# Ledger of designs, part 1: designed miniproteins, single chains, continued (2)

All scores and structures are predictions.

Each design is a single chain, and the fold is of that chain. pLDDT is the mean over its residues in the fold that is shown.

## One batch from the design tools (miniprotein)

Design m4001
Fold by ESMFold2-Fast:
Structure m4001 (fold): chain A 55 residues (1-55)
Amino acid sequence: TIELTEEELKELIERLREEEGLLVKADKVSDTVVGILAVDPKTGAVSSFRVRILP
């Protein structure tokens, strides 16, 4: 589990999409936890992780 502020999470998602070319889906798991699914459209590789939102 990664701990990020909402701003840092937005920046991470943007970097994954723009720099890595990944398809990123973010789903709310709880009030403080977001699940991230990142898929590489070229290879089909899938990475899944959770982010805890810091106040």
Scores: mean pLDDT 80

Design m4002
Fold by ESMFold2-Fast:
Structure m4002 (fold): chain A 84 residues (1-84)
Amino acid sequence: AAEQARREQRLAAARELAEQAVKEGTEEAVRRLADAAKIALGMGDLESYELFVQALQELAKDPELAQTAQEALAEVARAAEELA
C-alpha cells in the first residue's frame, strides 16, 4: 500500500542518515542527529527517532565525543518530555 511504501522510504532515509553520522564520528554529526531526533519527535515519527537516539548512543561510546553525545541525548530527552 502507498502508506507502507512512504513509511519504508522515511525509515530508510533515517537509517541512512544515522549510519552516515556514526561513520563520520564528529561533533557536527552528533548535532545533526540531535536535530533530526527532535524533528522526528515533532512529526510523531517514533521509529526514526529511535534510530537517531541509537546512533547518538553509539557516538557516546567514543571517549572524544562522549560528553557532546551525552549532552545531546539529554537535550533530546527533555524535548521528548515536553511533548508528552
Scores: mean pLDDT 82

Design m4003
Fold by ESMFold2-Fast:
Structure m4003 (fold): chain A 112 residues (1-112)
Amino acid sequence: EEKKLLEEAKKLVEEALKYALHGIAYLELGKVEEAIEYLEKAIKLAEEAARILSKVKEAEKALELVKEAIKKLKEALEAAKKGDVEKAIELAQEAIDLLEKAAEELEELLEK
């Protein structure tokens, strides 16, 4: 039961990471509207991962990392909407680091 929840959450975290990376790529190209769409998708995927992880006590560390990543993604989205591309990239990169750490924590839990 818990392994299935961890597998689903990891998949959602990995998908959120991919969308956030595409968001940064579009920001670097000056395609702000497209970047906003990718960042919004990353937030939704990360929020679903957090919802699943909240049901698994041993995943508390991964949940905290995902929640912090969601906060950074929302701040990046707000910066992008204001045209602060440099700040949006910085915040999205911080969110990516947090999502990568969350995926590593989930992988470790799944190997046991």
Scores: mean pLDDT 90

Design m4004
Fold by ESMFold2-Fast:
Structure m4004 (fold): chain A 73 residues (1-73)
Amino acid sequence: SMEEEKRKLALELTVLASLFGENITPVEVMTLSMEEIKEKLAEYYSQIDDEGKKKALESIRARIEETIKKSLG
């Protein structure tokens, strides 16, 4: 569903923000549009211009998606 996709992106953004020392709440992220969340994600990714770091982020993203999908975490 659209809400579930937005929740995944919101969690990804929250995790990325925390890695940069920012405390963005899930409530704040959910007030953003899907496009706004994607834009902020792109901003963080652009600051990590290294394949190793990008691979780490891909792993985190996959783990978040797996957790949401299974609800087993």
Scores: mean pLDDT 71

Design m4005
Fold by ESMFold2-Fast:
Structure m4005 (fold): chain A 86 residues (1-86)
Amino acid sequence: MFKWSEEEKEEFNKILEEGSKKALELLKLSETDPEKAKKLAEEEIEKLEKKLKELEAKDPNSPEVLALAMQIALLAMVLGIIKIEL
């Protein structure tokens, strides 16, 4: 198992918290404006995928890589829910 520093663990948890908040915001937006929620979700996923590629090129074993991959998966699931509601 990879040994993460206490700072790396804190950073990982912070990224996951931010991702969860964003997912909830997009789901709430989909109740009033599902087209806008879909567009914002797609834009956020593209932005995170670009950041993930850059980070993987530098340090593929970084906790940030795992956190970003988990955020992308969560937002992709949210986008799927929004598409069903449309």
Scores: mean pLDDT 78

Design m4006
Fold by ESMFold2-Fast:
Structure m4006 (fold): chain A 104 residues (1-104)
Amino acid sequence: MEKKKKAQELREKGNKALKEGNFDEAISYYEEAIKLDPNDAEAYLNLGRAYLQKGDLDKAIEYFEKAIKIDPNNKEAWELLGLAYFLRGDFEKGLEYNQKALKA
């Protein structure tokens, strides 16, 4: 589907912006990618990473949880979700999700 191809192009632009430290630009591209392809687990994962880099832990958690709902076998998404909970001070949740990462 043409929308999925455009979503992948937007995700690639987001990935470039993220690598360059342009977190707001990366977020904008990933948000557009998700509107075109709401089942792109990688776009949600990278959107979570961008928010994590900005220190917005609540948004990072929200998007990592969305990535996991689409692709529950993504070990990295579970690891990043656990890390975000630890950084927020939710130690019990951080440990729970770290254990889930080991099984993914």
Scores: mean pLDDT 86

Design m4007
Fold by ESMFold2-Fast:
Structure m4007 (fold): chain A 73 residues (1-73)
Amino acid sequence: SSLAVVVVRAEDEAAARRAAETLSQVPGVLGVVLSGSDPRLVAGVFESVEAAEEGARRASQVPGVTSVEVIPL
């Protein structure tokens, strides 16, 4: 299965931290990083596109998340 990245944009740092926590709890997550240059940006790397789609679905339900994108690798 191809790896995939989920990119989350949030309205503030608190929402970004909640999104990062949410992605970290998804089965198939390999790593989650908060951007040092933009505290509202979160990226999660997933073992499969299916795991990334589930991560994106959960992240989109987090209050303060403004956009979610899945990028197949």
Scores: mean pLDDT 84

Design m4008
Fold by ESMFold2-Fast:
Structure m4008 (fold): chain A 86 residues (1-86)
Amino acid sequence: ATPLPQEELDLAIAETAAAIVEAMMKKYGTATENDVRILERAAELAEKAGDRETAAWFYRQLANAYEILGDKEKAEEWRKKAEELA
């Protein structure tokens, strides 16, 4: 018996949480610092897994979250990072 692949489990959990955050941001136009952290973790784990397309999508959601929070400079930085991965 081998332990569960923690890296795969962590990625799946982070991706699910990030998808919920994206849906809530889109529906309500609101974002919190905790939502930013969820999206950052999902993007990081997707990049670590080699899924550049998924990581780029999460970086675009990070840009949207920062724009909702009023941080246009960080929103632009994350948008550019997403474009570099796409």
Scores: mean pLDDT 79

Design m4009
Fold by ESMFold2-Fast:
Structure m4009 (fold): chain A 67 residues (1-67)
Amino acid sequence: GQAMPREEALKKAEEEKKRIKEETGDEEIAELVYEAFLLYMEAELTGDEAKRKEAEELGKEAEKKLE
Protein backbone atom coordinates (compact mmCIF):
# COMPACT_ATOMS: atom_id res chain seq x y z
CA GLY A 1 0.00 0.00 0.00
CA GLN A 2 1.02 3.53 -0.77
CA ALA A 3 1.01 6.31 1.79
CA MET A 4 -2.34 8.09 2.01
CA PRO A 5 -3.15 9.55 -1.43
CA ARG A 6 -3.16 13.35 -1.60
CA GLU A 7 -6.86 13.34 -2.53
CA GLU A 8 -7.74 11.30 0.57
CA ALA A 9 -5.51 13.50 2.73
CA LEU A 10 -7.31 16.60 1.42
CA LYS A 11 -10.71 15.11 2.28
CA LYS A 12 -9.56 14.24 5.80
CA ALA A 13 -8.06 17.69 6.27
CA GLU A 14 -11.32 19.32 5.13
CA GLU A 15 -13.34 17.16 7.52
CA GLU A 16 -11.07 18.06 10.45
CA LYS A 17 -11.22 21.74 9.53
CA LYS A 18 -15.03 21.63 9.42
CA ARG A 19 -15.21 19.78 12.73
CA ILE A 20 -12.88 22.23 14.50
CA LYS A 21 -14.76 25.21 13.07
CA GLU A 22 -18.06 23.75 14.28
CA GLU A 23 -16.62 23.03 17.76
CA THR A 24 -14.72 26.29 18.29
CA GLY A 25 -16.40 28.68 15.84
CA ASP A 26 -12.87 29.93 15.08
CA GLU A 27 -11.88 30.06 11.42
CA GLU A 28 -8.26 30.98 12.24
CA ILE A 29 -7.65 27.89 14.39
CA ALA A 30 -9.43 25.68 11.85
CA GLU A 31 -7.23 27.07 9.05
CA LEU A 32 -4.00 26.48 10.99
CA VAL A 33 -4.95 22.87 11.75
CA TYR A 34 -5.94 22.31 8.11
CA GLU A 35 -2.60 23.60 6.80
CA ALA A 36 -0.62 21.66 9.42
CA PHE A 37 -2.41 18.43 8.45
CA LEU A 38 -1.78 18.94 4.72
CA LEU A 39 1.90 19.77 5.23
CA TYR A 40 2.36 16.75 7.49
CA MET A 41 0.73 14.44 4.93
CA GLU A 42 2.89 15.86 2.13
CA ALA A 43 6.00 15.38 4.28
CA GLU A 44 5.02 11.73 4.81
CA LEU A 45 4.55 11.27 1.05
CA THR A 46 7.80 12.99 -0.01
CA GLY A 47 10.04 12.58 3.06
CA ASP A 48 10.44 16.37 3.23
CA GLU A 49 11.63 17.12 6.75
CA ALA A 50 11.22 20.89 6.29
CA LYS A 51 7.50 20.45 5.59
CA ARG A 52 7.15 18.18 8.62
CA LYS A 53 8.73 20.85 10.84
CA GLU A 54 6.48 23.54 9.34
CA ALA A 55 3.44 21.36 10.07
CA GLU A 56 4.59 21.01 13.70
CA GLU A 57 5.04 24.78 14.00
CA LEU A 58 1.56 25.46 12.60
CA GLY A 59 0.11 22.96 15.06
CA LYS A 60 1.80 24.79 17.93
CA GLU A 61 0.46 28.12 16.64
CA ALA A 62 -3.07 26.68 16.65
CA GLU A 63 -2.57 25.48 20.24
CA LYS A 64 -1.32 28.93 21.32
CA LYS A 65 -4.36 30.55 19.69
CA LEU A 66 -6.60 28.38 21.92
CA GLU A 67 -5.15 30.26 24.89
Scores: mean pLDDT 75

Design m4010
Fold by ESMFold2-Fast:
Structure m4010 (fold): chain A 66 residues (1-66)
Amino acid sequence: MKLSITNSGSPEKYIALVLKLMGDPNITVTRVGPDTFIVTNHGTAAQADALFDELKSDPNITVTEV
């Protein structure tokens, strides 16, 4: 699964989220803009679904499948 995420809220919360994602060995995070990252999951389908649901639940983050 590959997702584009863009911040529309607090920079501190967004940085914390990006650092959390970068700490997961099954996730690759690539910066493509000042507030936009591409997140690629290399884990299981269940882990991919859980990540998508977690990111979608944050009202300050715009999530799009790529």
Scores: mean pLDDT 79

Design m4011
Fold by ESMFold2-Fast:
Structure m4011 (fold): chain A 88 residues (1-88)
Amino acid sequence: MEELLERFGRVVAELAVLVGEREGVEVDAERAAAYAAALARALAEAVGPEEAARKLIETLERDEAENELSEEERALLEEMKRLAEELA
């Protein structure tokens, strides 16, 4: 679980850095990764890993549908969905 959450956080941080570069915003990748991992852990503790995975995947699918993503951003989002599925 912990290693999976850390991997998830790192992928979220990579996406945040790419978005930040386009928008001219500096993103602290280490802080972003730690924050994302902590948030995913809190969600899993609150609703259980299966429901947490489902909610994360639903959120990522909504983001894909609502936003025009680059190929790199879409690849990272797909990896995030894959890691979320492993939580269940």
Scores: mean pLDDT 77

Design m4012
Fold by ESMFold2-Fast:
Structure m4012 (fold): chain A 59 residues (1-59)
Amino acid sequence: SSALLEEIKKIDAEIAKLEAELARLKADPNADPAKILEIEIEIGMLRIKRGVLKLILSK
């Protein structure tokens, strides 16, 4: 459905933003390690959700 495609697009955009932020934080020696971990967990959760939605859409 169009709603599932829109949700996948939103997740892809969110992952891209978080990956860019994660790259900046990892380049900063003064970055908070807890913040890095939080972003890594969030990316992981979004990737799982995206995978599930793609499986539904592939039918």
Scores: mean pLDDT 87

Design m4013
Fold by ESMFold2-Fast:
Structure m4013 (fold): chain A 61 residues (1-61)
Amino acid sequence: SVKEQLKRYLETLSREEKLNVARIIAKKLGYSDEEIDALLKRLETMSDEEQIAFILELYEK
């Protein structure tokens, strides 16, 4: 599935690269700049595993 491919891809990325992927997905979903800023701040406080899980949930929207 696309979700499984995305998960494998995210597992190869640095923390900074994962934040960039989250930004791209959020922009594509129509999130405002304020919502994107809040989302990225939350991601920065998360572990690598939590970041991956969060981004996958974001992608499912």
Scores: mean pLDDT 85

Design m4014
Fold by ESMFold2-Fast:
Structure m4014 (fold): chain A 56 residues (1-56)
Amino acid sequence: FEEYLEKAAEAAEAGDWEAAEKYGKQAIVAGINEGMSLEDAVNAVAEAIKKAEERR
């Protein structure tokens, strides 16, 4: 989960939105497999990408 979340944030910070979306989806799937709810996984990815964009 965390590895894909970090990759999604890095891609968003670089402006690679396609890679950010790909890694974000992988993070959601990994989070659910690790016991997170869909809502928690989606919110974690959205927050990480938002913070990455704020750092640009």
Scores: mean pLDDT 78

Design m4015
Fold by ESMFold2-Fast:
Structure m4015 (fold): chain A 91 residues (1-91)
Amino acid sequence: MTQEQKKELAIKLFRMTVLAGAVVLYKRISETASEEERKKIVEEMEELLKEAEEILKEVKEKFPEDKETIKRMEKVVEEMRRILEEMKEKV
């Protein structure tokens, strides 16, 4: 990997971590939210999940040999999806 590619991967990893953290925080906020606020939170979380899925897709395309990073990101995306599905069931 070039130094530029390593920097790109590091930025994508950081963004993925931020997105995962935001989803966890939104879930906690939703516990005291109204039904209307909960619907808005779900919409915001869906956009965060879409961004996370696009990051994972880009990493798989550009860095296919980094299997450990891909596995970690896949688990993060799966966890974000699980949280979103649980919140949709409570609406």
Scores: mean pLDDT 83

Design m4016
Fold by ESMFold2-Fast:
Structure m4016 (fold): chain A 69 residues (1-69)
Amino acid sequence: GPIEEAVERAALRAHIEEGVVMTREMAERVAELLRRGGSAADLAEELQRFGLSPATARRIAEEVLRLLE
């Protein structure tokens, strides 16, 4: 659906531009947070728990939300 597509596009962009690999588990967790109305800050915090840097996590979170507008 639209959430899963936005997460996949943001993950692909991060991989191409920054060499970051978003696992299926990370993508599913982000999608779950988005379905619950999570903010960019909530998404970035969750991505940091998976080991992404604060800067990368913030960029991915903001990109996902931008794609859902």
Scores: mean pLDDT 86

Design m4017
Fold by ESMFold2-Fast:
Structure m4017 (fold): chain A 55 residues (1-55)
Amino acid sequence: SAAEEAAKAAAEAAARGDTRAGVRHVLQSYRAGGEEAGKRAAEAGTAAGRAAKMA
């Protein structure tokens, strides 16, 4: 779904340190899938960002 694609894009942006793109994708997920989708995208971005810092 569009919300899942936005969550994946948010995670990829966070992994490369692109905070602006990550936030943009989270907002798109909110728009497409509502609060649950937006929270899922934000969690994916946070997890990917943490993993990138530890790698």
Scores: mean pLDDT 75

Design m4018
Fold by ESMFold2-Fast:
Structure m4018 (fold): chain A 97 residues (1-97)
Amino acid sequence: IIDELPDWWKADILAREKNDEEGLKAARYLANAFVSIALARNYRELGEHEKADEFLSQAREDLKKAEEYLTKVKNEEVRKLLQSAIDELKARIEELE
């Protein structure tokens, strides 16, 4: 396991290994949220607050979808990694607000 990867990416890898389809769906939404948060940070640094807020809104929607799929995850280790990723991404959104 590569410790340098984000928890959502670790969850994706483990969900594939465990054939946890719901875990894969959750990880995909977290990947989308991760990208949206990165774009929001970039736009915030450029002073483009409206674009930053748009991407933060998209990230929140993706996190909500990931939380919905998390309730259907069967593998406990996949669930723990997904929960960790959700908590980390929520903290990143709060930092940018």
Scores: mean pLDDT 85

Design m4019
Fold by ESMFold2-Fast:
Structure m4019 (fold): chain A 74 residues (1-74)
Amino acid sequence: MSPEEEIEKVIEEMKRRVEELLKKNAPLEEIMKVLEEGAKKVKEIAEKHNVPKDVIFKAMKEILELAQKAVKVM
């Protein structure tokens, strides 16, 4: 599995977890914790495998969009 595929899988897992938490009306703190853990994982993969900055930027943008979505619904 490529580092880019690993990052994409982390983003997909974060998106799924955030959607489940939003459906259950979970506190914003729990949603932010999921986003923080996911961002940390993406950063670790990116640093370990010298992932291109464009890929990292795209992943971080998706994380920020998930955070914005969580705040708007809560």
Scores: mean pLDDT 80

Design m4020
Fold by ESMFold2-Fast:
Structure m4020 (fold): chain A 70 residues (1-70)
Amino acid sequence: SLIDEARGLRDGLEELAPLSDPELVEKGLEYLDKAIEAAEAGDLEAAKKYLDQARQVYAQVLRQAAERLA
């Protein structure tokens, strides 16, 4: 489900948080919270939009973490 996917991405962001910009991680978590809220309200279009934005932020967080470990 969209909610399960969003929760999985949230766990991933929390795990990468120490290796990333705190403001960027916070932005990703905010998009995921909005995606879950929209999905629970039945607004699947908004949920997908926020989830896509969260995925983009997750990719940036992952890149920052990789650069800091290299």
Scores: mean pLDDT 85

Design m4021
Fold by ESMFold2-Fast:
Structure m4021 (fold): chain A 55 residues (1-55)
Amino acid sequence: GEGGKEGVELSAAESKGPNAVELAEKGARELLEEGIISEEDAEGMIEGARKGAEE
């Protein structure tokens, strides 16, 4: 709906909609803490999520 875009799309929509970057950052951090991936790999995951969210 266009009626809610001003508040939802700029804030809530990003948090509830295309939040792949935020999820990737959390996941990458957890993997780093566990020692499964390297910091460089974690950054790659975040960038990949950004591209996915951009589509």
Scores: mean pLDDT 65

Design m4022
Fold by ESMFold2-Fast:
Order: sequence, then C-alpha cells, then structure tokens
Structure m4022 (fold): chain A 58 residues (1-58)
Amino acid sequence: MPLSEEERERMGENARKGALAAGGSEEQAQKTYEAAVAAETSDEADRAGTRGVIEAGL
C-alpha cells in the first residue's frame, strides 16, 4: 500500500531502531532508515528494515 509521509517516517524510525538493537553501527542504522523511508509501500519498507537488521547482525 502507498505510505503516507507520517507512516514513512515511522517505518524508517522503527527500521533504524531495529538495526541498532541487532548490534549495527549508526552508519548501518542510517542506511536502513533511508531504505525504509524511500519505500513506496508498507511491504517494501518492512523488507528494507528486515534486510538492515540481518546485515547489522552479521
């Protein structure tokens, strides 16, 4: 579904926090945030967040 501006920001923030919680650097968290915020759909934002968390945990 298309994301509102507020939803994009919230998804980005959640993705960033997830990456940091997984042990990622601030740099990895920022990239995860940017990918989630740039997503056009909720599913894309969720996938971007999940990828960022996995990469941060590596």
Scores: mean pLDDT 74

Design m4023
Fold by ESMFold2-Fast:
Structure m4023 (fold): chain A 80 residues (1-80)
Amino acid sequence: SAKLEELLKRLDELTAETLARIDAAKTDEELLAVVREGLARIRELIQEARRTLSPEQLAEFEKHVGERFKELVERVREKR
C-alpha cells in the first residue's frame, strides 16, 4: 500500500529528526521539550494511520512505532 509506505517513511524521518535533536540537547529541560514534541508528532502520525490504514496495515505500522519508540528511549538513556 502506498499509504502504508508513506506513513512508514514519515515515521522513520520523524524518528531520525527526534534522535538528532535528543543528541543536540544540552540541558534536561531541552531534552524533555524535544521528547514531548517528538512524542506529540508521533501521536499525530498514529492517529492518521488509524484513520487511513486497514487493520492488517495498522498492525504492521504499530509494530514499527514500537521499534522506533524503543530507539528513542534507549537514546534518552544514553544521553543521561
Scores: mean pLDDT 88

Design m4024
Fold by ESMFold2-Fast:
Structure m4024 (fold): chain A 56 residues (1-56)
Amino acid sequence: SLSEEEKRALKALDLILNQGKTIDEVAEELGVSREELEALFKKYFGITPEELRKLK
């Protein structure tokens, strides 16, 4: 099963791709800093949230 950290990473991905939320909006909704969100994305996806938005 997925860890809570992995679930948070997947939720952040969903908020960006399906809801079109900004990086700051996603960080706020998850209750984390923008820097923590960037670290989370790098850890699980190997890309930044900014890079993900360029692929959309």
Scores: mean pLDDT 81

Design m4026
Fold by ESMFold2-Fast:
Structure m4026 (fold): chain A 92 residues (1-92)
Amino acid sequence: MGLPAEEVAERALEMSRQAEKEVEKILKDKGPEGQREALRKLLSMAVDAGELIGYEAEDPERAIELLKERAKTPVEAWILFFAYAYYLDRKF
């Protein structure tokens, strides 16, 4: 059996918060030259979080709905995109 939907959604949100902190540090330390590094960090996190939701959640549809209710940023929308992609790959 997979991970509980509530646990997976919370882990994905924590991954998002951690990546946001790392991005803030990159942009503070490197300014505009850090923008590509920051975007790569966010994209990598979104892929990993989406895989966690789509492949490892016991109920990926419920985990997606829980995350969707709390998604407020473009980065969280990327997590949802990859979560749906992995869920559809797993389902079919």
Scores: mean pLDDT 81

Design m4027
Fold by ESMFold2-Fast:
Structure m4027 (fold): chain A 70 residues (1-70)
Amino acid sequence: SDVDKAMEQSILAGLAAAAEAMDTVSREQAIKIGADTAGKKAKELGLSDEQVKEVTEKTRELAQQMLDSI
């Protein structure tokens, strides 16, 4: 439960960062910023290396899907 909440919070932080970055950088760069932000947040919340990687990869996929609709 706590792990699931931390992973979700990390993904949401990454997606917010990707959306905000779209005002100043390319779509590809915004996706990278989002994924990096999610990974950093996951590490700050004490998630394992495996969970950090999962959050980073999932955020990249979700950011790509969300930005493809714009």
Scores: mean pLDDT 85

Design m4028
Fold by ESMFold2-Fast:
Structure m4028 (fold): chain A 60 residues (1-60)
Amino acid sequence: GKQDYLDTAIELLKKAGLSDEEIKDGIEKLKKLSDEEIKIAIENGIDVLKENGITAPEPK
């Protein structure tokens, strides 16, 4: 359902290195969209993640 798309969007935004506030703002906007519009937004987010291809380095 819509919540599954929102959960996917949250995880993608976290992997992209966005702050909790930026994620909350994005998710609130996504909640107002249709399922199809959410899918498009997620696809755009996936493309951005793939282009960056990086996560913050963790201390070892």
Scores: mean pLDDT 65

Design m4029
Fold by ESMFold2-Fast:
Structure m4029 (fold): chain A 59 residues (1-59)
Amino acid sequence: SDVEIRAAEAEIRRIGEEHGLSEEEVERYIKQAREALRAGDNARLRAIAQELEARGKAR
């Protein structure tokens, strides 16, 4: 779980930097992902992942 949290944080930072998200936005996503992972909130995790993937996937 701790390894998964660290991996999620790193991935969010990479996507955010590559796609022009502000540091404030990146920190917000990281905070939400940490909380969702700790709570086992798969719906929120999926929503965050989908939003980031939509920005990460080249149109």
Scores: mean pLDDT 75

Design m4030
Fold by ESMFold2-Fast:
Structure m4030 (fold): chain A 81 residues (1-81)
Amino acid sequence: STYEEMAEVLRSYGASEEQVEEVLEHVKKAEEALKAGDLAEALRHYAEALRIISEVLAHDPEIAAQVRAKADELEAQAAAL
């Protein structure tokens, strides 16, 4: 149910079905990594999901840039672990 709700939100922002599938796959892999105690892998998957979301939000360049900056921050945190 949570993944279906997330998919509907992404579609409402104009995401393609391919983008929806990629975001959900990365979120699922991040959650699996967290359950396994692999914080670095979880952060990398969340960063990838946010990069795709920034592309979906390209119609709003300021918000897209903020989302991309957060993705870069998570990737840097993962690299520091």
Scores: mean pLDDT 88

Design m4032
Fold by ESMFold2-Fast:
Structure m4032 (fold): chain A 68 residues (1-68)
Amino acid sequence: MPSPEELYKRTLERVLKAVEDGDYGAVERALQEMADELRRLGVPRPEIIRLLSRVANEGMDKDAELKK
């Protein structure tokens, strides 16, 4: 069973690649899958929100860099 840290790393890699590919549908799927897996693992809601926000922010930063 993946740890929350492994899920974060895996999701971050997927999101960054999807942003580079312009595949925002893949970004949404990766974030949703991470949220579902973290809930299944019993991770507290505040921690899930923190991890999702961190991944989303790094993805948005990458998207902003690519569009400049």
Scores: mean pLDDT 82

Design m4033
Fold by ESMFold2-Fast:
Structure m4033 (fold): chain A 58 residues (1-58)
Amino acid sequence: SQQIQQKVEEIRQQGGKEMTKLSQEMEDEGVSFEDISVKVDELARQTAEEIERVRQEL
């Protein structure tokens, strides 16, 4: 449905912003690329799970 598509896009946009913010903050703190990648991947997985849940429930 249109509502599901809009909600999914909203979650994708917000997730992308959060990943960019997290990556930049960790880089500013001097965290290693490997550790940043792990945290960004974790957030990306959480975003994907949220999208799947929305698609299942709506």
Scores: mean pLDDT 79

Design m4034
Fold by ESMFold2-Fast:
Structure m4034 (fold): chain A 71 residues (1-71)
Amino acid sequence: SFREEAKRLLLELGVDEKTADRIAEFAAKLYELGVSPEEIREQVKRFALSLGVDEETAERAAEAIAELVAR
């Protein structure tokens, strides 16, 4: 599922399990709503930053998730 794939990407990027679960769930909801890859990228980055993820990791995570949506 998209949620499981998003979580795996977040864990591979070094995001802790609890934070990865929250971001993956948020991204999955946006995906189900039909939000564009570009909009998901921006919203996921902002959400990750709000959870205390560092800027570089948040940017990479958002990019990877947006690419997953575009597949």
Scores: mean pLDDT 86

Design m4035
Fold by ESMFold2-Fast:
Structure m4035 (fold): chain A 55 residues (1-55)
Amino acid sequence: SVEELRARLAEIAAEMAQLLKDYEAGKISLDEFKERFQKLVAEHERVVAELEAAA
């Protein structure tokens, strides 16, 4: 459903924000940040495409 897709987008956004905080706190390396962020961007694009297809 559209509600489930919107919830997944919110989860992805929250994970991106947490990843940035972890990087700024020195808990993860720049390489690890880039790899994880790239995967989240790919998931975000997939969910957006599903939302657009559902409209």
Scores: mean pLDDT 85

Design m4036
Fold by ESMFold2-Fast:
Structure m4036 (fold): chain A 65 residues (1-65)
Amino acid sequence: DEVEELRKRIEEDPENFRAWAELGEALAEQGRYAEAVEAYQKAVELSPDDPYLRAKLAEAKEKLA
């Protein structure tokens, strides 16, 4: 389970914004948009200057609305 593997990776390194972004992507692929938004929000919080992460967060929020 990719989501479970990514959560374990985040537990080992909670500042890894790439792992948070990958978690958001995996959750979005499963249709779990609320959880994807939370994961992308964490990624943006850790890497606020990354326009890619902001775009992914916005896309996930749009799916949730």
Scores: mean pLDDT 82

Design m4038
Fold by ESMFold2-Fast:
Structure m4038 (fold): chain A 110 residues (1-110)
Amino acid sequence: GYSPEALAALRETAEALREGAERVREHVERGDAEGAARALEELAERLEEAARRLEPHDPALAETLRLIAEYAREVARRVRETGDLEPAREAAEFLDALAETLAADVARAE
């Protein structure tokens, strides 16, 4: 089972993913490629911070969050280079699903 500190960090991570996914989706709906890219980069920074906080408690999850941050940065770069919002839409769907998975894991651990 997770410590109270690890559970708090997991809850904050799930919320960051949900908020980030929603922000990306809003920019995609507006056709705003630059906004979508910035939202993905901001989310990547939040995930890198979450990884640092979780590393002492769950190193495997911390590494997974770093890989997801790299994925978000790559999608942001592709969106800026092409103006194609489809990768950002797909990323938002993936990140929202991941947020739900983490939230469910936290609920089961409580």
Scores: mean pLDDT 87

